# Ledger of designs, part 94: designed miniproteins, single chains, continued (3)

Each design is a single chain, and the fold is of that chain. pLDDT is the mean over its residues in the fold that is shown.

## One batch from the design tools (miniprotein)

Design m11120
Fold by ESMFold2-Fast:
Structure m11120 (fold): chain A 108 residues (1-108)
Amino acid sequence: GAALTPAQRKALEYIQKALDALDAGNVEEAKKYFEEARKLARQDGSPAGRAVATLAEEAIKALDEGNLKLAKSFLYMALGVLYSAGGDTEKARELIAKADELYREAKK
């Protein structure tokens, strides 16, 4: 499969940490991890990096609006983009499906 760039791999790690922080109720810690992921994704400059940076921005905005499910949907989508870029298409599909589920619940 395709290999992730060093910046993409680090962004993936920060997004995973952000999800863990949200599951623990640590919104401010999650926002810090999103800012780090966004910065790394922007530095990458690839189409995947651009998508992840935008998704991280939308996740922070959702958290500022108090919409935890919407923030998680953007995070799962960002993970799906990165797993797809890394060649793990099956894991990407699972993550995108989870993002779509959370997005629908958040828009109710």
Scores: mean pLDDT 86

Design m11121
Fold by ESMFold2-Fast:
Formats: structure tokens, C-alpha cells, sequence
Structure m11121 (fold): chain A 90 residues (1-90)
């Protein structure tokens, strides 16, 4: 079967997010509010844009894994790793 390179995976992530821009925006706002409510520290070197970029990468990977567009890209192992990384960040 076809295996996707990192470049192809990134392209698919962008495609999925373009289809669901409002959903992505809502998650970004919710995460920012969550960080404020939890009074979590932001590193000086990590700007809001950098934090947003990391969250975006995790979100893109999650959307690819949950297959919102019905694509046959199921990677349970990556899904578990993504969840673990999110927990480590939060």
C-alpha cells in the first residue's frame, strides 16, 4: 500500500484544516483560554505564535488520525503518542 512521507502527511494535514478552518480556530481559542484559566506559564522563548504552531501541529496530526474526511490513514500508535505529548505539554 502507499506510505506517506512527512511532506505528504503535512500536505494532508493542511488540506484537512483548510476544510475545517472554523473548527481549528475554535480549538485554538479554547486552548488559549484554558491556559489562562489554569495560570500556566509560557516560556519567554515561546511566543503565542510558537505555542499556537505546536498546538496546530498536534491538532493536524490528531485530525489526520481521527480521519475526519474518511481517509484510510489510521495510525493508532501515532494517536497514542500525540495524546501523551499533549498531556506532557499541559
Amino acid sequence: MIKYSDEEIEEKKEELLKEKPKYEEQIKEQLDELLKELDLERPKEMTDEELFEKVLEWLKEQQLEVNENGAPDLTKENEEKLIKKIKEKL
Scores: mean pLDDT 52

Design m11122
Fold by ESMFold2-Fast:
Structure m11122 (fold): chain A 66 residues (1-66)
Amino acid sequence: MDPALRRAFAAFDTDGDGVLSRAEARALLRSLGLDPTDAQIAAYDKDGDGVIDFDEFVAMLGSVAK
């Protein structure tokens, strides 16, 4: 696991629940110098509930960073 990514994730996770909204996940990726599309974010929100957990975020980061 990448501890720097966990710390960055926690900084945007205001409730400490281990999940981010789509907007928070996008903001975090942008803070890392990435600009994911809405389609990329939606693809990792498989349940359509509007939240992204840490594992989904890491998978998205790996896909976007390429």
Scores: mean pLDDT 72

Design m11123
Fold by ESMFold2-Fast:
Formats: structure tokens, sequence, C-alpha cells
Structure m11123 (fold): chain A 96 residues (1-96)
């Protein structure tokens, strides 16, 4: 579920960076996107998500990364842009 994935991603960032919780909602979303957008091209691929999670001490499987991208990838292009990421995170924040 996209909502569960978004909550897991936010919790993962919060657990690895205590300063994250001190940011505003907009700053948290921008921070989270920058953490996942390793090459700064404005898109998040499964490869970049894997690199970001490994840099934060996690080791997800290729299957887990593919599932995460598929659940968040609204347009089906195999990548998450900032607008898709915002739409996903907005749903999580509205339910918390």
Amino acid sequence: MVVALSAKALQFIADNDPEFLKLSKEERLKYAFKVFDIDGDGYISAKELGIAMRSLGQNPTEEELDEMIREADIDGDGQINYEEFLAMMARVMDQM
C-alpha cells in the first residue's frame, strides 16, 4: 500500500536523522526527496532508492525496491518525480 510505504519511508528517515522531526512539513518532504534523489536529477529510481537506504544503514532487496517504486510510481514510468512523491506523502500526512 502506498500509504504504508510512505509512512515507512518517513519513519526510516526520522530514525536515522533526529533533526528531520524539527523541520516543517514542506521542509521534511523536500529533505526526504533529496535523500532519495541521489544524483539530483529530480527523479528517484529503484537504484537510487537502494543507494539512499544503504547509506542510511539499510539493505533492501531488489524485490523490495521494485515494489516500493511500483507503489509510488503513479505514471508507470519506473521512476518517482517530486510531484508523485508529494502526492504520496500528502496522503500519509492527512491520515496521521
Scores: mean pLDDT 62

Design m11124
Fold by ESMFold2-Fast:
Parts: sequence; C-alpha cells; structure tokens
Structure m11124 (fold): chain A 62 residues (1-62)
Amino acid sequence: SEAQARAARVLAIRAAREAKGLSQRELAERAGMSQSTVSRIERGLLLPSDETLARLEAAVRA
C-alpha cells in the first residue's frame, strides 16, 4: 500500500541517518524542519507526506 511504501521510506531514512552518525536535530536542521517533527516521524507517530519524505531523503544524502 502507499502507506506501507512511505513507512518503508521512513525506516530507510532513519537507517541512513544513524549510519552517518547524524542526530535527529542535525537531520531536522538540514531538512528545514523541527527536531520534534523528525522524532515523531521516526517513532511512527506521524506518517509524513511524499514532499516531507523527499526533503528528509535529500537532507540525509547531503
């Protein structure tokens, strides 16, 4: 499903962030969003839009 695909992208973003040694705060600053938003997304408390996922993916690749 679309929701399952987005959830898989969240897990991939978190794994890439952890592999790079980036904090949630550092990823949030790169993505132009609050640390609390990144925390809620990574904890599964907020399922992000495709736009938000694209921003996080771009930020973690930088």
Scores: mean pLDDT 87

Design m11125
Fold by ESMFold2-Fast:
Structure m11125 (fold): chain A 61 residues (1-61)
Amino acid sequence: LVGKIAQATEDFTGPDPDHLSLKKGELVKVLEEVDDTWVRAQSLKTGRTGLVPKSLLKVIG
């Protein structure tokens, strides 16, 4: 996942300020695999970084 472009497969609204909220279809760059469940990603739309569940992301590039 690290260094790849991935797409959100569904809407995600993070309840914590460390989370990156995404709409279905938004593109992110994966910066870091934090653990088995979470990645740190950067939104290509906003430039914001935050935690996103791995299960929501599909690698496209």
Scores: mean pLDDT 80

Design m11126
Fold by ESMFold2-Fast:
Structure m11126 (fold): chain A 107 residues (1-107)
Amino acid sequence: DELTPLERELFEAARAGDVERVEELIAAGADVNARDPITGATPLHIAAQAGHVEVVELLIAHGADVNARTKYGGWTPLDLLREMFRGSEEDKARVEEVLLAHGADPE
């Protein structure tokens, strides 16, 4: 499946931690559960890996699948947070708490 222009922008906004842009793109009809056609990653995977707590909360509030798995390796957002995190330890802890509070599988 190919990403729409809105979905491509949603991935960029999630990576940047741009809360206002994420909200605008969702309001414009972007699918919060869009999957990258190469990796199978969702915007939630990208936001979690980057430590963007407010974007993570916003995506979950709009129906993001907290247990979505990537195409190769079956990585969840929580898996990417634990294995490939790129932010501060404080942001990592906050993202983990948010994911677990919303039904992320700890196993």
Scores: mean pLDDT 85

Design m11127
Fold by ESMFold2-Fast:
Structure m11127 (fold): chain A 58 residues (1-58)
Amino acid sequence: GPLAKALYDYESLDENVLNLKKGEILEILEILDEYTVKARSLKTGKEGKVLKSLIELI
């Protein structure tokens, strides 16, 4: 899928939400709704929900 970069560090206790480190590159797997995507971290291989406001498409 398209690539995106994390704009901010983000941590969540929700196991369905992907934790982010600023500058991390993600692959967008699917658009879930207007505000959220499912993404995979290219660094860790982990998948989860990500708020669109926390990432920028490359």
Scores: mean pLDDT 86

Design m11128
Fold by ESMFold2-Fast:
Structure m11128 (fold): chain A 82 residues (1-82)
Amino acid sequence: AVEEADEAEARGDLDRAIQLYEEAIKKNPSAELYVRLGRIYLLKGDYDKAIEYFEKAIELDPSNPEARQLLLTAKNIKKIKE
């Protein structure tokens, strides 16, 4: 299930990757899936959605250093670009 989303992301098909990760989250939500989805929105320049998904990842796993680092990165990029 996640492999198809990873392949879509790898070939730059960000919209397909989003669809597949959203379907995966509906079946079995995890901090890792929220981090993946947040990263794609960050690549698309949708900083608000990126922040939302990184915050969801931290809510599921507060000890996840990747989610915390990416949340800080997304907030800093948004602040600089606005």
Scores: mean pLDDT 81

Design m11129
Fold by ESMFold2-Fast:
Structure m11129 (fold): chain A 155 residues (1-155)
Amino acid sequence: MKDTLETARELLALFDAGELERDPELLEEAVRFILSTRHPNGGFSRRPGEGPDARVTAYATLFLLRASELTGRDLFPEEEARRAAAFLLSTQHADGGFARRPGEEPDVRVTALAVEALRAIEARFPGLLTPEERARVEAGAAYVERQRRADGSLP
């Protein structure tokens, strides 16, 4: 059984290669699988019945937005985007970093993906994020840039 994180990551790479446009059956299977891991709080899990994870939620969000654009179908309506944004923002720390779950330690890779997904939501639905929520997204971006400078590594 494929994991939602690995599935959404592989499929985003196939989008960037223009390969996923050639396999509508793979796209429909993937959309169905990812939507089956959705939680009422807008988070996504690795598998049905597991708890939601911000890294999985960010990848699922990016995939569903791209799949909506490609198909012309509303696979990720504004209400679901708002719930996913609220879930991602619930994992943010006071230093701007995002954790995998509320109350876990911030991770720079989770932070980068959460910032990317929240910016993709705001680009698709202008004004969905409040001014305060946008300032929190920019605090997350500034967290990633501080970590890159501190360790000399790329995130």
Scores: mean pLDDT 92

Design m11130
Fold by ESMFold2-Fast:
Structure m11130 (fold): chain A 66 residues (1-66)
Amino acid sequence: GPFEVGDIAEALYDYEAQTPEELSLKKGDRVLVVEVVDDFWVRAKNLATGEVGIVPVEYLRRIGRA
């Protein structure tokens, strides 16, 4: 996938968590990638809310590194 652990990404779109494992996002939210689950999903921490969960990589754009 396009992400590595330690990447900072920005949410391109709103995402509503479909399961308790998933992270909800608002467009423009910044997240820290803490785990690459597979080519399609990362575990990330929302830097605004402090919540952690998995999110589809297609909803994210890499903007830097921590």
Scores: mean pLDDT 87

Design m11131
Fold by ESMFold2-Fast:
Structure m11131 (fold): chain A 78 residues (1-78)
Amino acid sequence: DPELSPKELRILKALYENGPLTASELAKLTGLSQSTVSRHLSRLEEKGLVEKIKVGKTTRYTLTLKGYELLLKKLEEE
């Protein structure tokens, strides 16, 4: 399974709890800057853990099945 940084884990938890979110909404929920969130979202998308969905003119991010399964595994370790 792909290794998750603590910031990536926070992003995945926010997506799990709140559903599809913009990078700006993720920044507010995680306490990270929007630029930090955007960099981690790109890495998570490359890992296949999140995907982009377009809702009107807004891009939102959601967990893939792989991302959901990895998050549940990490939550069991806590």
Scores: mean pLDDT 81

Design m11132
Fold by ESMFold2-Fast:
Structure m11132 (fold): chain A 108 residues (1-108)
Amino acid sequence: MQRKLNLLLAAERGDLELVRKLLAGEEVPPLEVPEVLSMPVDLSRDPLNEALFLAAALGHLEIVKLLLENGADPNYRDEYGTTPLDLALAFGHEEIVELLLKNGAKFG
């Protein structure tokens, strides 16, 4: 649980170096949970794809790139059928939209 939570918190904060360390399997101390996350996340789901959702919604281009390089699914869908591409479009992150489309993202 804590490792999943650490990755999501690092992605939400835009901490590229911390995301890199967590993906490399490096030991990181437990991060404090903020009172409210920027968007709802399901910790029972794949943390890599949930981190991609957060980074795409929040405009963290370099983190989106790093997550995709580590096997995050650009076509991952939540229970409502929302994709990382849908979030990047909704929040106006044009460079992330282009990156997701280049990596095989589809509208949905």
Scores: mean pLDDT 73

Design m11133
Fold by ESMFold2-Fast:
Structure m11133 (fold): chain A 66 residues (1-66)
Amino acid sequence: SVREELLEVKKQIQELHDRIFELERQLEENRDDPEKVAKLQEEIDELMRELDDLSARAAELQRKLR
């Protein structure tokens, strides 16, 4: 159902937020290591793109509920 799909997408969004938050903490801890900062930033950027896609999907599903 649309509701079940929306709940699943919301769970994925929450998991991505948690992962991004953890990576941002690691980035701050490793700010003096440019190689680690670059790798962490690349991972964050990838997750942010996934977050944008899921957020768009959640908005679409939310519109279908009423």
Scores: mean pLDDT 86

Design m11134
Fold by ESMFold2-Fast:
Structure m11134 (fold): chain A 57 residues (1-57)
Amino acid sequence: SEWAEKAAKEISEKYGLDVDEVLEIIKKANGDPGRAALLLEIKYGLDPIEVAELLSK
């Protein structure tokens, strides 16, 4: 999943998070950007709208 690895790197660099932890969360969302954004909001307090926009690119 090239998309998941790229998304995890971009989010980890932007928010100062561990890329492996972010990647695991994105994989648990099973390709759904909205679900990934919600999981990242719950664990790290990220803005789900901003994260969903990043994941949809």
Scores: mean pLDDT 81

Design m11135
Fold by ESMFold2-Fast:
Structure m11135 (fold): chain A 66 residues (1-66)
Amino acid sequence: EKKELEELFKKFDKDGDGVITEKELKEYLESLGLSPTDEEIKEIIKAMDKDGDGKIDFEEFVEAMT
């Protein structure tokens, strides 16, 4: 479970900075054939982002998916 989430997180975070931005999330979802709006992306980030910095770290990602 958590190993698969780690692998998925790394697919978003190709730069290895340890965070997922709104831009990276949108680009990933578009690569899956989805057409998310900017509002949908912001809502997803806000649901997972504990700090309000507009970024999702691995801990926040795992907690949101659990």
Scores: mean pLDDT 72

Design m11136
Fold by ESMFold2-Fast:
Structure m11136 (fold): chain A 61 residues (1-61)
Amino acid sequence: MLTPEEKALVGQAAGKVGRGRVSLEEFVEAVGRPDAEALFKKADVDGDGYIDAEDFQALHK
């Protein structure tokens, strides 16, 4: 599960990408941090390598 701080970071990355489905590559570029891959894996609950904007909004709220 994500901490409130990690949820905020994921939400910011989703807003920066601005596209409905976010890949690992897009997320890493948007976050620009060494831990971006780890955060993506935590947020990608089903492990399919993609996070929908809906998932990011759920994490943010």
Scores: mean pLDDT 67

Design m11137
Fold by ESMFold2-Fast:
Structure m11137 (fold): chain A 91 residues (1-91)
Amino acid sequence: SRLGELLLWAAASGDLEMVKKLIEQWADVNTTDEDGNTPLHWSAGNGHLEVVQFLLENGANPNAKNKYDGTPLGSARAAGHEEIAQLLEAA
């Protein structure tokens, strides 16, 4: 959906206020792109800690696998985002 696409872009860009607004408008927190990446994959891979925290608080699946068996934790680790990786390990 367009709402899901906007959520993926907002999460990838670290736009926390847009992420909040889209979830208030019933955007699916676990929406996927063509590669099976969720908002949590993109925010974790791009180092957006506050977006990661908000998504987890709103039912984001920390164990979601994309089409390459990649997880949000894997994305954070690959990019060197240690604080996000620690948060996802605890989730």
Scores: mean pLDDT 90

Design m11138
Fold by ESMFold2-Fast:
Structure m11138 (fold): chain A 56 residues (1-56)
Amino acid sequence: GSRDDLVRALIAAPRNYFGDAVVNAVKAFQRDNGLLVDGIAGNATWEAIQRLYGPS
């Protein structure tokens, strides 16, 4: 679904890149992974994304 595209875009984007699409994807990811939903890709959120979609 469209969520996979947004989450993958977060990994491809530099850590300091924040656009509306990235903020929305971060909030959706945080909600689904039981993290604080604040729209900020902090270390916990970034580590969770990297664990799911980063290098194996």
Scores: mean pLDDT 64

Design m11139
Fold by ESMFold2-Fast:
Structure m11139 (fold): chain A 58 residues (1-58)
Amino acid sequence: GKLARALKDFTAVLPNELTFKKGDLFEILEVINDDWVKARLLSTGETGYVPASYLEEV
């Protein structure tokens, strides 16, 4: 999948969302809509939803 980097910190609100820090690396698994992507956090291997606007494709 495509790689992306977190532009800022995010704390999960729902159980299916990921908590992450600025600079964390993700593999984008699926683009759900303009606001959300399903991604894997590379440091933990956890998968979940992240706000698309918090990510920069690398």
Scores: mean pLDDT 87

Design m11140
Fold by ESMFold2-Fast:
Structure m11140 (fold): chain A 59 residues (1-59)
Amino acid sequence: LTPREGAVLELLLRGLSQREIGERLGISPATVSRHLRRIMAKLGARSREELVAAVLAGR
């Protein structure tokens, strides 16, 4: 993952919404959504729920 994608994922795992992540990182919620889609593609997750479950399970 890029440093920005890692930061987005970390905040997601803390339970922050896309809006809250955007506010924390100084980017739009749409940009957060794009980063999440790229992270999901890189980690083989089909959904936000699958991404969170995969990371929490250590996959």
Scores: mean pLDDT 78

Design m11141
Fold by ESMFold2-Fast:
Structure m11141 (fold): chain A 112 residues (1-112)
Amino acid sequence: LDPSATLLHWAALGGTVEQVERLIAAGEDVNARDSKYGYTPLHLAARRGRVDVVRVLLEHGADVNAQTSDPDRGYTPLHLARQNPDPAASAAVEAVLLEHGADPNALTLKQL
């Protein structure tokens, strides 16, 4: 993670659901973007297959279709979930993202 990553970014990668909920309750921006790649906490949770964290972030207003700022990418959380090598974790996160309005046909910047 880049130095601009918030505590919520770190909790989305490896914290507990309770830590994520506490940070949101404390006023952390659920849609905070890192300055290097534009990753939100939802991008990181989706990439790691953390279905419970993905659900909590979406319930608190995370942008389900947020795109990274990498000039050649524009990844949504759904794109990153599909890159998870664990097919069960990938499928579980994809289901939650689609339930919350993820665009299954979202194009990356490379596909535009």
Scores: mean pLDDT 80

Design m11142
Fold by ESMFold2-Fast:
Structure m11142 (fold): chain A 76 residues (1-76)
Amino acid sequence: SDEELEKVFKTFDTDGDGKVTLAELLEVLKKLGIELSEEEGKLILSLMDENGTIDFEKFKELIKKLGLEEKLIKSL
């Protein structure tokens, strides 16, 4: 659910600014043992802003497009 994804997002958002960096996102994917394809990596970059960050709405979009929602929720 969106509430569970918000809890995940807040875990990544270590500085509390409402944004997740590319480095923070990649660190969690690595901890979950998720290996990204070139296409999936490009998708991530396309959803990031000019500063290499993603807000909560784009984070939900990304996680759903990658099919990672269940894996991330179970990792909590």
Scores: mean pLDDT 75

Design m11143
Fold by ESMFold2-Fast:
Structure m11143 (fold): chain A 57 residues (1-57)
Amino acid sequence: MDKVNLKNLAEALGVDYETVLKIARELEKQGKIKLVKEGDTIYAEGENVIDLIIEAL
């Protein structure tokens, strides 16, 4: 199971963090990923998380 830092992913893709968060929340509603807060950081957990977010951009 992959665990992806959404802020770091947004920076790596050159996309706004708000856009990545919106996509991640939609994917969580669809049951495709799980969002986890650890300290001040939000992670996305699941299979193919990075690919799912990129496909939804």
Scores: mean pLDDT 82

Design m11144
Fold by ESMFold2-Fast:
Structure m11144 (fold): chain A 91 residues (1-91)
Amino acid sequence: YTDEQIEANIREAFRVFDKDGDGTISNAELTHVMRSLGMTNEEVVDEDAFYEAFREFDKDGNGTISAAELSHVMTNLGQKLTDEELQEMVD
């Protein structure tokens, strides 16, 4: 994935799941979007790391994340993926 593809996919996902236009996606819908985009890899990113990122931005625990918070989650997952990938490459 490139930053360009990530941005385009995020916008497309919001169009599908954010019908109200509040810029908010539920945890269930966000998880579906992430899996659809192939960003949650069961070999690289386990469920625990994924949900921990959600907790950082879903302070209230209602399972809802704004567009801004989604961007942070994506960045966090991207950095985790990159760190692990770099570690594998230098092995």
Scores: mean pLDDT 56

Design m11145
Fold by ESMFold2-Fast:
Structure m11145 (fold): chain A 118 residues (1-118)
Amino acid sequence: GVNPETAKLVPLPDSVPVNLKDENGRTPLHLAAEAGHLELVEYLLKKGADVNAKDNNGRTPLHLAAENGHLEIVELLLKAGADVNAKDNNGRTPLDLARENGHEEIVELLLKAGADEN
């Protein structure tokens, strides 16, 4: 579990673009979703983060949250309009990554949200 003190990340300066991409095409939302930083995900979505931004591998924040088992972040991203059927450069969806990593509750949530079964 994340230490509550680590969750108190210094807010990004107001002058930093919320959708700024790093060398790998990742936005702050990608990094927060991968790391499981729920409060930072909420903050970034409130600031207008692109929920469907793709990194250089074609992955969205939803792919990374689903792969890493972050159920509450998956719920937030879906509520924010994440494409449940987005495919990465290997043709994988968030559902595929959740299944491969054994995240059964995330699989059920994605299916309920309209993920394609096959």
Scores: mean pLDDT 82

Design m11146
Fold by ESMFold2-Fast:
Structure m11146 (fold): chain A 83 residues (1-83)
Amino acid sequence: MEKLREYLSKLDVNAKDELGRTLLHVAAERGNLELVEILLELGADVNAKDKLGRTPLHLAKEVGNEEIVELLLKNGADENAKV
């Protein structure tokens, strides 16, 4: 956990890939609760939109991971964000 947090803190946690996705999008889509927690602690933008207008919350809801949905909402995710 600590090694991963240190590694991620050296990256721009809000950097976007070619699809406009941040690491938080990928963690939410894959259901990786631990990675979502670390990224939010490091200041990841909870409301970042990919090129399709999707936020990490949209991806967590698509996967049906209630723990990640709740965690994102507690960290300021916009429940009413439109795609």
Scores: mean pLDDT 78

Design m11147
Fold by ESMFold2-Fast:
Structure m11147 (fold): chain A 86 residues (1-86)
Amino acid sequence: DALLDQFIQAIRDGDIVTVIRLGIQLAPLLEKAKELGLPEELLEEFRRVYGQVLNLLLNGEEVPEELFEEFVELVEKIKPYILKVS
């Protein structure tokens, strides 16, 4: 049920396929959430952090704890907007 919770877990597990799949599923929800008042700056910050995480995983590198914490904080900030479009 928690697409965002599954996303966090997939990043923690280094499950690249699930990270990509959930990113594709989340993208249209983020665009719709933007129409409902999700700040564009927050959306751009999420895309930046997601891109950094994905790049590290694709290169077989570990996601630094600080970057993972930043991702979790962004997920918590966007979660109320995603719940409005789900």
Scores: mean pLDDT 81

Design m11148
Fold by ESMFold2-Fast:
Structure m11148 (fold): chain A 65 residues (1-65)
Amino acid sequence: MERIELFKEAGKHYQEAKKAEAEGDYKTAVEHLEKALELLRKAGAPQSVLDEVEEEIKRLREKAE
């Protein structure tokens, strides 16, 4: 998969995560953010971007408990 396609796919998962969060479905939001993070790692995103997504996953996991 080309790098640009990995970023596009990550963006789609990020949008789905935000939608799930808005609906109170924190578990689904975390699952989409984890998929976005995986795709961003494959795309070679900067560590600062990866750290930002990981912090958001941590925040939402705390709400899912």
Scores: mean pLDDT 83

Design m11149
Fold by ESMFold2-Fast:
Structure m11149 (fold): chain A 58 residues (1-58)
Amino acid sequence: PLVRALEDYTAKTEEELSFKKGDILELLEIVDGEYVRAKNLKTGEEGLVPKKYVELIE
């Protein structure tokens, strides 16, 4: 599934993904209630993303 970034986010740890508002991410895995693993389609990088900063589009 695809999600869209709602805000700019700078990774706080090596495991997190940085992204810009409006970036399209591929949802790879639901990790827990707070985080998903996603791939930023613009940069090709993967990491943990807080669910509250993205919305499902596909």
Scores: mean pLDDT 82

Design m11150
Fold by ESMFold2-Fast:
Structure m11150 (fold): chain A 61 residues (1-61)
Amino acid sequence: RALFAAFDKDGDGVISAAELGEYLRSLGYDPTDAQVEAIVKAIDRDGDGVIDYAEFAAALA
């Protein structure tokens, strides 16, 4: 999705917890830092602490 590219500021194909939190706030959600980290851990299948495009797309679909 074009949305993923908009939040991948580093252009390395992954989204950080900070970028995910900003995205959720832009949609009108108010997640805590702990909730954002829990979401990243739940989506992050490889344990890198970041979300790749496939993980991001699966979480939002």
Scores: mean pLDDT 66

Design m11151
Fold by ESMFold2-Fast:
Structure m11151 (fold): chain A 92 residues (1-92)
Amino acid sequence: LTDEEVISRIRQKIQNKQPLTEEELQYVFKRYDADGDGYISAKELKVFLRNVVGQNPTDKEVEDMIREADIDGDGQINFEEFVTLMTRMAQE
């Protein structure tokens, strides 16, 4: 599968409130972890939400999402927190 096909499938699943596979979650996380540090920043999460989920969140909405997922309060989300966030989005 091409990167575009994987992202399109992930976007369709999120829009249809379907759960993502572990492989899809890891693929997305790695793609938006621009620094390779194992964390996604607020800026990177906003780009993900716009380009993959198809939402245009405000900076405050992104900060609120991170606060809900970020158990450690570092202002960034790790892979486990990202999975939790994606699971919550799929349930709404």
Scores: mean pLDDT 73

Design m11152
Fold by ESMFold2-Fast:
Structure m11152 (fold): chain A 81 residues (1-81)
Amino acid sequence: AAFDAAVQRVLDLLERNRDLPLEEVQAAIDADPALAAAYERLRAAIRQATAEEDPERALAIVQAVSAPAHRARLRAAYAES
């Protein structure tokens, strides 16, 4: 798979909750330590791809998130690198 199971769980959570305000989805992620860890791993993968000068991989990770608001948040993590 392009993403491991933990990252896919985060992507599935973001997709299931796309109709919720972004702050409520963040609270749900933070309430579950396993989801919080997977979300940080996703952000770390974007930062690593950026540090390796692999913008196509970083963009592919961001684009895998279907919710536009969550794509914007991950895009911000990319820009922080």
Scores: mean pLDDT 63

Design m11153
Fold by ESMFold2-Fast:
Structure m11153 (fold): chain A 65 residues (1-65)
Amino acid sequence: MPKYILKALKDIKGEGENGLDVKKGERLEVLGAYDDDTLLVKNLDTGEEGLIKKIDLIENTEVIE
């Protein structure tokens, strides 16, 4: 699968204990699907990995690669 690199358009707060918090302008890599509504994501600027709701990612990021 092609790698998708996303850029945060605003701050994103992850949901629950495994949620990933992201600041505006940080780059994200989608590592895979966790469930139907949640993706496992890596923050490329911090090195942290965690879960983000698919809808929050779609609404709050743009694809840059």
Scores: mean pLDDT 79

Design m11154
Fold by ESMFold2-Fast:
Structure m11154 (fold): chain A 121 residues (1-121)
Amino acid sequence: SLLDAARSGNLEEVRRLLEAGADVNAKDENGYTPLHLAAAAGHLEIVELLLEAGRRTGFDVNAKSGPSSGSLTPLHLAARAGHLEIVELLLEAGADPDAKDSNGLTPLDLARLFGHDEIVA
């Protein structure tokens, strides 16, 4: 699935599935989209492909995961993991830096909490 390919970093499979009309808005059991999974895992080229596909088909770059998973956006996950280039790319794509997770934390709050000064500066 597109979710599995995005999580595993299989760039060729992501491209193939998107060309076959795979749903960029698909959610797993925890409410994670392919963009959440690629952003969390640091797969920059897959994030680029998903954002490009989303511009054509319409998708929510600010989609939140399920409440049991913390209501996290892709930007929260990239910031928590310290993936600076993905954070920059998501912000350019219209990600909301002020979005709050289930604990009231923004992506920048998570970057600070996890010691990613490069994202906060």
Scores: mean pLDDT 83

